# Designs tried in a protein design run: designed miniproteins, single chains, continued (3). Part 54

Each design is a single chain, and the fold is of that chain. pLDDT is the mean over its residues in the fold that is shown.

## One batch from the design tools (miniprotein)

Design m9969
Fold by ESMFold2-Fast:
Structure m9969 (fold): chain A 78 residues (1-78)
Amino acid sequence: GLERIRELGEKAAEAAKNGDRQSAAVYLTAMAIEAVALHKEISPEALEEFRRAWQALDAGNADEALEEIKRFVEILEK
């Protein structure tokens, strides 16, 4: 559920903080799969936050990635 998405997002951010870009990408991908399974369709607003989280991870900004992941989950809870 949503808690699993949050857990995966936190793991993605932690991997990014440790310089493990590959593990961060795997966790972020798993989070996207969980989100699709829950909602079957993701709103444009949620997709934008997910994209921003990915860009933050790619840039090495783990704290920003975590905040964007939190916003993604918040939108999905509506």
Scores: mean pLDDT 77

Design m9970
Fold by ESMFold2-Fast:
Structure m9970 (fold): chain A 95 residues (1-95)
Amino acid sequence: AAAVNAILAAAQAESSAALRAAILTALLAAAAQAGNTALIEQLTDLALTLPAAALAKLSAVLSNLKAVAAAQGNADAVAAISAAIAKLSAKIAAL
């Protein structure tokens, strides 16, 4: 949707890491709830530019969203969120 692309552009343009983290967290939560695996992947790649503390907080939020997706039986969302958590954890470990 055009609105999602506009929000992604705003998140990418935001210089405040804290505000960018908040926007990306909200968008990832929305993408996970919608089961939009492509958007989860795109938002995860953008999140890899965040500081370690923001990545850790985002990983915790994604873990909660994974539990919700699993309870709903959404296997595709569980897989995409699990891959996102793995990417964030690998980035934190490499810092």
Scores: mean pLDDT 75

Design m9971
Fold by ESMFold2-Fast:
Structure m9971 (fold): chain A 80 residues (1-80)
Amino acid sequence: MKLSLAQAKKILEALKSSDLEGEELAKLIKEKLLELGVSEEDAQKVADFFLDHEIPLELLKSLSPEELRTLLENALKLLE
């Protein structure tokens, strides 16, 4: 999976406008990745990473678009 900075910014804006956690947060991330053209398999792997590592929404909201892009790309790599 490879994300543009613009795609990461769109995901970050969706996260900042939500108060979702756990399974609902993972579902939002998957839906946004699918909307941006990420494969179903890669989007599911990233969602599973967020569920397994219990990444808090507050941390995600504090990230820059570049940091969020790196985190999402690393999530896929760690699940390989």
Scores: mean pLDDT 75

Design m9972
Fold by ESMFold2-Fast:
Structure m9972 (fold): chain A 77 residues (1-77)
Amino acid sequence: MEELKEEMKKYGISEEEYEELEKIAAELEEAIKEGDEEKFKKALEKLGEFMKKYGGKSDEEVKKAIENALKSWKKLK
């Protein structure tokens, strides 16, 4: 985890921003463990907002990525 924090700093992501990303990742993991598609979707939407703010992704790209992830999740579960 510490090595990943150092790597993230190289890309201009602050420790506080990394903590937000960790919280989103924890929500995604919890949704997967619970098999809760709605929680998984909400966590992906939060990740999408983070990526728009720091990754320069468009709303349409984020929406399409979320839809693809949900389709994949349904096929695997």
Scores: mean pLDDT 69

Design m9973
Fold by ESMFold2-Fast:
Structure m9973 (fold): chain A 59 residues (1-59)
Amino acid sequence: TKEKLLEAAEKAKAGDVEEAIKLLKESGHPEGKFLARLLEQGADPKGLAEAAKELAESL
């Protein structure tokens, strides 16, 4: 879970939204799935990168 959230954060920061969404969904974490949904709806990838990193660090 934590490793996939950190990888998703790096992908989102790099602008690789497709891979970030995939990794967030694969994390199995409910908040990770919520962040994936926000990215699918056009949320800022850099903002979501910070949220994903904070989520991972809370685990």
Scores: mean pLDDT 80

Design m9974
Fold by ESMFold2-Fast:
Structure m9974 (fold): chain A 66 residues (1-66)
Amino acid sequence: SEEEMARKLADITGLSYEEARIALEVAKETGGDPEAAAKRIMERLPHLTPQQAYEAARAASILLKL
């Protein structure tokens, strides 16, 4: 489920559950493009560094392909 994927993403990245849910939504909206997803994640979660946003985007894209 999407809730289970968000929890898994939080565990992998160290994000909160809510931050992971946002990252997962963004990854779905950007079709698995991690650069586009990272940019949108930084817009929605401006306290994250570019590196954290990119890592979250990449991990979310991988989880969505499972």
Scores: mean pLDDT 83

Design m9975
Fold by ESMFold2-Fast:
Structure m9975 (fold): chain A 96 residues (1-96)
Amino acid sequence: GMVEREQEFDLVNSDGTVIARVRLRIRREGDRYRIEAEVTDPNGNKARLEVETEDPAAALEAFVRALIDAYNQGKSLEEAVEEALRAAREARPPPP
C-alpha cells in the first residue's frame, strides 16, 4: 500500500542557533520513494526541492548533513539547498 510520512524539524548550527526549519513529506511510489522538502530560513525565505530515491533514510541523512555543513560555511539558503539536493541524489544504500 501507499505509505506517506510527514516530519518537521529545526536545523541548528554548531553554535546551537536555529538556521532553518525543514518540513518533509515522504511517499512510497512502487519500488522508489519521493521526498518533498520545504526549507524556511529565519528571514522567511523558502526553498522547495524534490528527490526520488530507493533509500529515503540515506538520502535524508545526506541532505541534512549537507545543509548543516553549507550553513556552517556561511553559504546562502540557495547554495545550501543545491548542495543538499546533490548529496541526496548521490546517496547510496549501505552495502549488505
Scores: mean pLDDT 75

Design m9976
Fold by ESMFold2-Fast:
Structure m9976 (fold): chain A 85 residues (1-85)
Amino acid sequence: MEEAEKAAAEAAKKAEEKAKEAVEAAKKGDAEKAKEYAKEAEEYARKAAEAAAAKLSPEEAEAFRAGLAAAVEAVKKAVEAAVKE
């Protein structure tokens, strides 16, 4: 159980790292890389949410899903701002 929690947390951390990379790419004007990193962040967030839901308690899974959803939303907003003219 502890290992499943760590796996979900690691996937969430990777999602956050990719989200930061997407925002930095967007700030540098690289819209294509920003979109790629945002997609990777969303995929990692999805995997983390699935791992949390399958392995963690319902309360812990809900907390992870809420946090990941907020991170994905922030990344999408940053990418849209960078791509939008």
Scores: mean pLDDT 71

Design m9977
Fold by ESMFold2-Fast:
Structure m9977 (fold): chain A 56 residues (1-56)
Amino acid sequence: MTAEQAARHVAQLVLEGKKDPSVEKAARGALAGLERVSSTPQGREALEIFRKLVEE
């Protein structure tokens, strides 16, 4: 898995969660998991990519 792949997956869940409350719960879990790995260089990069993907 790449940092970009993880970031894209979480971003897609967050955006879809805006349309569907059932997906919102999954999006919250995925985002929490991404934040958990932010202590690693790869996790920090994934969070940065995620922020850029949701800032339209």
Scores: mean pLDDT 75

Design m9979
Fold by ESMFold2-Fast:
Structure m9979 (fold): chain A 85 residues (1-85)
Amino acid sequence: SAAEEAAKKLLELAKEFSGDAKNGLEGLAERLLEASKDPSKEVEALEAALAAVEDALTLPNSEEIREALEKAKELLEEALKKAKA
């Protein structure tokens, strides 16, 4: 599913980071993996994950963390588009 694929990519991205960024990406991936078991919850979970990443991007971040969040945003936007198709 789109959510499962996005979760896998988020877990891979999280390996490149530590602390709050790593924990946040892993948490989003966990929620998406759970949602992938129920198609009725997939869109809601993907929208929540995308909103969380977009909110994080409004906060003061290092350039490296901001780049990581932008990559997560792109992955989630692609997954959400596929889930709504």
Scores: mean pLDDT 79

Design m9980
Fold by ESMFold2-Fast:
Structure m9980 (fold): chain A 56 residues (1-56)
Amino acid sequence: TSIPKEQIEKDLEALEKAKEELEEELKKETDPVKKAQLYAAIGILEAAISFYKSLL
C-alpha cells in the first residue's frame, strides 16, 4: 500500500493535540450543553485517532 506514513503521523499528532486541548477545555467547562458537545467532539477525535493508528 502507498500509504504516506509521514502524513499519517502528522495527522495523528494534530488529532492527539486537538483531543488534549478539548480535554483541558472540558475540565474548565460548567455548562452541561457545552460539556455534552465537548464529550461528543472528544469521542469523534478518539475514533479518528484509532482509525489513523490502524493505517500504520
Scores: mean pLDDT 83

Design m9981
Fold by ESMFold2-Fast:
Structure m9981 (fold): chain A 88 residues (1-88)
Amino acid sequence: SVPVPPEAVEILERARKLAAEHPEASAEERSLILAIVELEERIKRGDLSYLPGLEVLKKALELYRQGKYEEAHKLLEEYEEKRLKELE
């Protein structure tokens, strides 16, 4: 039996709570909610490098909630392109 780390349990519990608060959420929106929770936990643990990513994900989730799926996808793709360029 491999015990689950306490940090992973906390992240999963928060993700489940957030998903339960949005029962009408699509699979895509649910994935976005889970990603936001994960980044918030990393920031809480001291990794501030995820702050710009968290802000982008929150904006994308807001667009999804408004039914602006194309705008949400474009925002996420533009952010990923920026991150890839920073690695060059």
Scores: mean pLDDT 72

Design m9982
Fold by ESMFold2-Fast:
Structure m9982 (fold): chain A 111 residues (1-111)
Amino acid sequence: NPEEEERRKKEEEEAQKLSEEYREKLLERARENPGEGATLEDYRLMVASILASEGDIELAEGVLNSDEKTVAELAKKDKSLSAFFNDFQRRLDSLPVAKARLQEELERLLE
């Protein structure tokens, strides 16, 4: 169906563009202070970028205004993020993750 295919392409393009915008913002933040510990804003950008790459624009936009608990819960529900966040939370308890490391993991998850 040509109309359904065109609609899906537009939604996919919009979602991918949004994902790229969040990814670029996280990259800039990581480049300015690569050794600084990741903040809630860095986690929001990472989770939002991945959700947008999966077509979930509404959840991606929602995550940018969410508290830490909501961001963590959304990340755990995503199959690509769940394994990363299980290891990540374990590291957060003993070794804070640097912004540069969050950006590197986001790039790997989006490839």
Scores: mean pLDDT 71

Design m9983
Fold by ESMFold2-Fast:
Structure m9983 (fold): chain A 87 residues (1-87)
Amino acid sequence: SYLEEGKKKYEQGKLEEAIEYYKKALAENPDYAEAWYNLGKAYFDLVKYKEAIEAYEKALALDPDYEEAKANLEAVKELLKRYGIPE
């Protein structure tokens, strides 16, 4: 699946390719909370914090009990607040 190919690219450090596969997974199923979560992780690793926040918020909107997405969202917001970086 596109999600699994994206995860493989992410594990290889190919973050931009991982994002392209996650976006393809979301084009087929926009309600795929796990794909939004993984997209957020890849954006975070690329220091694209606003995009990471938006992706994690989308994952949580689809699955409010998604503990990993909630924890990562809170961590990104705390990091931005601590270093004075706008959301």
Scores: mean pLDDT 90

Design m9984
Fold by ESMFold2-Fast:
Structure m9984 (fold): chain A 80 residues (1-80)
Amino acid sequence: MKKELEERIERSKKHYEEAKAAGDGVNAGSSLISLGEALERQGKLEEAAKVYKQAIEASASDPELKAEAEKKLAEVEKKL
């Protein structure tokens, strides 16, 4: 499980950087949500909250993805 989470974090960071370079806010937001979930599973709740806030910003043009990121942020903030 630990190695899988570390690999997921690395992949999500890479996908986010690629989407950001391409100007793709939807893929950037989705990658940040995936990154936040992996950080939550590692118990890095403060880092996950920061990443979900970035996901909300990246998903500003996609109401569904933005709502998902906002929900994830609210859930992780309850654990802080």
Scores: mean pLDDT 81

Design m9985
Fold by ESMFold2-Fast:
Structure m9985 (fold): chain A 82 residues (1-82)
Amino acid sequence: ADDLAQEAAQLLAEGKYEEAIELAKKALAIDPKNVGAWYILGQAYYKLGKYEEAIEAYQKALAIDPKNVIAQENLAKVKEKL
């Protein structure tokens, strides 16, 4: 069920941030509560310097899963860039 989110994670690891965003958005169109897809979207926006969009994506992940420590840590790091 997480095939699009897993592929987006691989693209993110390869530095293909725009392609990772497209696949993460497709995963979210199917399941808007996919925490992993919101997290990947946040990381990809962060890597592109789109800090406001990264913050929004991490906040969406935390609204669904408030105990996501990785999203909490990454949100704090992005806020330091603003």
Scores: mean pLDDT 84

Design m9986
Fold by ESMFold2-Fast:
Structure m9986 (fold): chain A 89 residues (1-89)
Amino acid sequence: ELREIAEEIKPEAEEAATKTRREIFREWGFSDEEIENKSLVEVMDELEKKYGPEYARQKAIETTARLLRTIGDFLQREIDRLRARKAAE
């Protein structure tokens, strides 16, 4: 059930994650153009060079946690919606 639900909503979940990533990187001072042209590795390398490895690690953890929360919330809402639809039958 969860695997089938995840596959069905994967494109929407990926879009939500992409939007959240853009918001986080904008908060870090990157432009939308830079975010689009830079890989995650390049962004992390720039943060490490500018602020040091500990700061880069902290930001990586923060970003991962925010992305996972966004994806988790999205998945929970979609699962709840599908279950409500099934219960209404």
Scores: mean pLDDT 70

Design m9987
Fold by ESMFold2-Fast:
Structure m9987 (fold): chain A 98 residues (1-98)
Amino acid sequence: DALAAAARALRAAAEHLRRVAEQVRESRPEAAELLEKAAEYLERAAEALEAGDREAALEHLYKAQELVQRALPLLPPELAEEVQRAVEEAALAAHEAL
C-alpha cells in the first residue's frame, strides 16, 4: 500500500508539474522546460520504486527537487506554492514507502 501510494503521488505530482508547464510555456519558457524535466524525473522515481530500486528512486527524486527549486523563482507566487506543495507531498510519500 505505501509503495503503491508513493508511486501514485509521484505520478500525480508529475502530471501537476506538466499542467503548470503548459500554462506558463508562452510567458515563462525556461520555467516550463525545468518543470517538464522535473516531471520526467518524478515518473522515473515512481518506476524505480515499483521496480524495488530504492536508490534509483531517491536519485531521481533528488533530481526532480533540484529542477523544481530552479523553476520556483521563475513562476508566479501562487503557482510556485502549488508546485512546491505537490513535490513535498510526493517526496513525503516516497520516504514513507522506503
Scores: mean pLDDT 88

Design m9988
Fold by ESMFold2-Fast:
Structure m9988 (fold): chain A 60 residues (1-60)
Amino acid sequence: ATEQSEIVNRTYDEGEERVRAGADPEEVIRETAERLVTEAGVEPSRAEALARSAVDRALS
């Protein structure tokens, strides 16, 4: 079962779409990290790193 990976990937896609639409990157990072913690059970520090990585990729 790869349910956690599917949730992570979907959360990444949503975060990337939001920053491309003009949302504040820092706000998107916080909201994306919160969803990774609550929906996928990711550790908060790791969730923030993953969220920041996704936003950085959207802005590259």
Scores: mean pLDDT 77

Design m9989
Fold by ESMFold2-Fast:
Structure m9989 (fold): chain A 81 residues (1-81)
Amino acid sequence: SVVEEVDRLLEQLADPSLSEEERREIIERLVEILRELGVPEEEIELARGILEAQVKMLAGEEVPQEEIEELRARAAALAAA
């Protein structure tokens, strides 16, 4: 099922042995799945932003609080629409 594929990809994305390139390939596959499911492009863009922030955090890179707040604001706006 799509849910099982998404779960598998998210588990792979959490693997600390993955390179940055491999993590981005997983994000691109997740984005492709969302598009295939008919998720609106605005929601796909938000999901990409969240996954990219997660990759940065897993790599030990700082994610600015401003970026997190922007993602939260976008999520709230989409939920209100």
Scores: mean pLDDT 76

Design m9990
Fold by ESMFold2-Fast:
Structure m9990 (fold): chain A 51 residues (1-51)
Amino acid sequence: SMARDAIRAAARHLGLSDEEIEELTKLPVDEAIDRLPISPEAKAQLRRALA
C-alpha cells in the first residue's frame, strides 16, 4: 500500500523504532498519521497527500 509505505517512511525519518513503525502499519491510515510525533498542520498535509 502506497499510504502505508509513506507512513513507514515518515516514521523512520522521524526516528521511531522498528517496533513502533510496525505497530503504526497495523493501524488504519488516519490513526497511524495521528500517532506520528508531528504538528497538526503536518498531519493535515500528510492526510491530504495520501487521500
Scores: mean pLDDT 81

Design m9991
Fold by ESMFold2-Fast:
Structure m9991 (fold): chain A 68 residues (1-68)
Amino acid sequence: SRREALRQRILDAAVELFLRHGADATTTRQIAEAAGVSQRTLYAHFPSKEELRRAAAERLREELERRE
C-alpha cells in the first residue's frame, strides 16, 4: 500500500542519515526531506524520534544479520 511504501521510504532515509551523521546529529526534518515526505506525514508514521530511532536500529540489525 502507499502507507507501507511511505513507511519504508522514511526508514530507508533514517537508516542512511543515522549511518552518515549519527542519530543525535540527525533531525526529523532532514529525514522527512530525504524521504520526500512532509514532517506531518513522518509524525503520522513515527510519533517520536525515539520510535523512529528504534525502528531504524531494528532494520539495520536485520540487514546486518542478513549479510552474515
Scores: mean pLDDT 81

Design m9992
Fold by ESMFold2-Fast:
Structure m9992 (fold): chain A 55 residues (1-55)
Amino acid sequence: GSSLHKQILEAIGEILRAIGDILDAELAGDEAALAEARKRLEEAKERLKKLEEEE
């Protein structure tokens, strides 16, 4: 497979981890952790979008 395929899978993995972090932060009531996890989710989504545009 190409390096692009690996990068897409890594971006998807980051999205899934960020979603998990969001759920954990919501359950804990940790507003700072929630804000950071949401930022990571948006960054990972943007990276995935750019990788899809290269495909």
Scores: mean pLDDT 82

Design m9993
Fold by ESMFold2-Fast:
Structure m9993 (fold): chain A 61 residues (1-61)
Amino acid sequence: SLEEILEALSKVLSPEQLEVVREALELEKQGRIDEANRLLGRRLSSEQIAAVFEVLGKILG
């Protein structure tokens, strides 16, 4: 599941952006939704965040 998401995002995001998303998804698994959202907001631009949410919405449903 996580690997599938990261693989899909790897085609859209840079390695640095992908690493941020990986960390955010791991925080989500721990129930740290607020921290995950903050990490994305701090490390990614608005356009990058939009791309991440689009992919996550498609895969996570």
Scores: mean pLDDT 76

Design m9994
Fold by ESMFold2-Fast:
Structure m9994 (fold): chain A 58 residues (1-58)
Amino acid sequence: SSREQQLQQNNEESQGLTELIQRRRQAEKEGKLEEAEKLRKEMKEKYGTSIEPSAPEP
């Protein structure tokens, strides 16, 4: 466990959510609804978000 990069730990948690959001949108854009649903469920379980995240326009 690296105590250094503590600033990055907070960023990693935030980045984790952002990554899931981006991957879900990418899968949705590609029409991969199966991947999109999997990511949706992952976001809901990890971050408690079932509603679409703050997106400019889907």
Scores: mean pLDDT 64

Design m9996
Fold by ESMFold2-Fast:
Structure m9996 (fold): chain A 93 residues (1-93)
Amino acid sequence: SVVEHLRRAIEAAEKAIEAVKNGDFDKAKEYLQEAIRHVLEALDAGGGTPLLQEALRYMIEALEAIDNGDYDKAIEYLKKMVEALRKALEEVE
């Protein structure tokens, strides 16, 4: 369901934030890939809101920031992603 995929994406995104804070960048990327997968599954299940496209954009920006060693920017994008996903979850009730 769209709701379950969004919940899983939020959980994975929050784990990615903690992984970045702990310096576990490989784990952060793993959690980000998991979050991306769940957002894509939500889109496929009919959750095609602009907020999900915005969340995907923030996910890509966060991955690029991690690769560039800009960890503060990565955390900023991950937090914006979580906010967009939470708003999307409210809209699918």
Scores: mean pLDDT 85

Design m9997
Fold by ESMFold2-Fast:
Structure m9997 (fold): chain A 71 residues (1-71)
Amino acid sequence: DMDPEVRELVRKLLSTGDPEVKEELLDAMYEATRLLKELVDAGVPIDEARKAATEHLIRRLKELLEKYEKK
C-alpha cells in the first residue's frame, strides 16, 4: 500500500501536465529507495527505515509540487 500522502502528492504532480514530472518522480522514488536500503544495511529496523524513506519522499514530492504548481 502506498502512503496516502505520497499518493495524493503524486496525483497532484501528474495533474500539472508537465512532461518532466515523470522523470523527477522517478528520481525522487529512486532516492527514497536508496535511503531505505542504506538504513536497512546500517541495521535500522525495517518499519523505522520505511518511515524515514517515506518522509524523505514526501518532502521531495512537496518541493516538486511547489515548483510545478507555481508555473
Scores: mean pLDDT 80

Design m9998
Fold by ESMFold2-Fast:
Structure m9998 (fold): chain A 99 residues (1-99)
Amino acid sequence: SELEKALEYAEKLKEKLKKAAEAAKDGKTFEEAVRELTETAVEAREENELVEPITRLALGYAQKAVILSKESLEKAVEELEKGAKEVEKKAEELKKKLE
C-alpha cells in the first residue's frame, strides 16, 4: 500500500538523520551523510506523495543543521536528533489518519 511505502520512507529518513547526527559528532563524513539524507528524501518524494510533508520536514532539519555546523557541531547534532524524533512523530500521525 502507499501508506506502507510512506512509513518505510519515513523510517529511512529517521535513520539517515540519526546517521548524520552521529557523523557530526565525529566531524567526519557529515557532508556525505547529509548528501545521503537529501538523496533519500528526493527519492521518497518522487515515489510517494503521502511522505512529501515528512521529506520537507527532514530536509528542513538537515539544512538548519548544516548552517549550525559552521558555528557548533553540538548544535547541529541536537537539530538532527530533534529532526529524527519529529519525523517519527509525523509518521505515527500519518498512520493514525489513514488507518
Scores: mean pLDDT 84

Design m9999
Fold by ESMFold2-Fast:
Order: C-alpha cells, then sequence, then structure tokens
Structure m9999 (fold): chain A 52 residues (1-52)
C-alpha cells in the first residue's frame, strides 16, 4: 500500500542515521570489529523493512 511505501522510506532514513551513529561509536571506541558488527545489525534490520 502507499502507506507502506511511505513507512519504508522513513525507516530507511532512520537506518541511515543508525549506520552513521554506529560508525561514530565504533570510531570513538577504536574497535573496527564492533563497527562491522553494528553495521551488520543495521543491514539486517533494513532488509526486514524492504521485505515488508
Amino acid sequence: SSEEEKRKKLMKGVMEGMRLMAESVANKSGNSEEKERLQKIVDEEEKKIEEE
């Protein structure tokens, strides 16, 4: 539905913000493994949004 399309766009924007936040946190911690882990979580959540 059109409502689902609007929701997907909004949620993708949120996912982009979460990616930037995860990257910032990982950079401050100095842990590249943590950065990759957080990015993977965000990617998995984004896939769920797209599959709806």
Scores: mean pLDDT 74

Design m10000
Fold by ESMFold2-Fast:
Structure m10000 (fold): chain A 113 residues (1-113)
Amino acid sequence: MKIDELIKKLEEEAKQAEAAGNTRDAAVYYLQIGKLYYLKGDYEKAEEYFKRAIELDPNSSTAAAAYTLLGEIYYKKGDYDKAIEYFRKALQIDPSNEKAKELLKKVEEKKAA
């Protein structure tokens, strides 16, 4: 219940930001919504919101975070090729992203085993 209430508020804030032309702020809200769906185990909705965040702000720290989380979703699904692709996209935006580097190495080791 508390998570669903927070999602509703964030969706309202995202729509207000989009209506105002604040695509960067809207992308941050969609990233946060995606994270909440991820915590709920709803990976399908999490993926939709992460993709929206990337679409609104494609070369940002928000997009890098969304790509990292998409990589984690595909890793959990056992799709190591897509996981690697998303972690590489995150690192293309932010080469200093230690989490994306560590997760990329972990997926490559899993695929080699």
Scores: mean pLDDT 88

Design m10001
Fold by ESMFold2-Fast:
Structure m10001 (fold): chain A 65 residues (1-65)
Amino acid sequence: DKEGEIANYRKLAEDARVGAEQSEKLAKEYEKDPSKKDIADRYRKTSEALRNVAENLEKKAKELE
């Protein structure tokens, strides 16, 4: 059903936001070590990508309303 599909997109968006926050936390942790700057940068990019995924999923949910 349409309402179930909207709820599913919003759940996936929330999961993506949680993943983004976790990746940002890891980026900040690795950034404390200058030798791990490349790893920190990768986690920051992952966080940004997951935030974009969450935004797109929320947009999909809204379009179905």
Scores: mean pLDDT 86

Design m10002
Fold by ESMFold2-Fast:
Structure m10002 (fold): chain A 96 residues (1-96)
Amino acid sequence: LSEELEREIDEAIVLLQLSTLKVAAENRGEKEVAKIISEGADKVLEALRQGNYDEAIKILDELGKKVRELASPEFAADAERVIDTVKKLIEERKKK
């Protein structure tokens, strides 16, 4: 696959993961958490489009911290797992 197509696939995976997490927060009635995830997702995607993987990782770290502070304990645990998965994907792409 071309690097451009690989980037588009990675962006789609990141969007799917964070969008799913946002919908899960909305379904739980955690509207403020859903808003923070949505805003974080937009920032991560913008950083990825600019090729700024370090910024994307930093945004995900900040998102994880905010979710941990505001979400219910059970949702925070699931959210941290999803955010960590997205971070690992970005870190692997940075190594190329």
Scores: mean pLDDT 83

Design m10003
Fold by ESMFold2-Fast:
Structure m10003 (fold): chain A 64 residues (1-64)
Amino acid sequence: SELLKKIEELNKELNKRMDEILAKTKADKSLSKEEQTEKFIKEVTKLRKEHMARIDELYAEAAA
């Protein structure tokens, strides 16, 4: 399915960006473990919000 392929591509793109953010925050020795987690979540939440909304739209379009 082309729809599924598009969703997989969006997921891969998001995961790539999340991994980059994780690596950056984890490398920051000035941050506590909790602070690293919070920064990661805040950064990735913004990215996920846009991409997940798009993915949900694609699923809804396929179901319609």
Scores: mean pLDDT 81

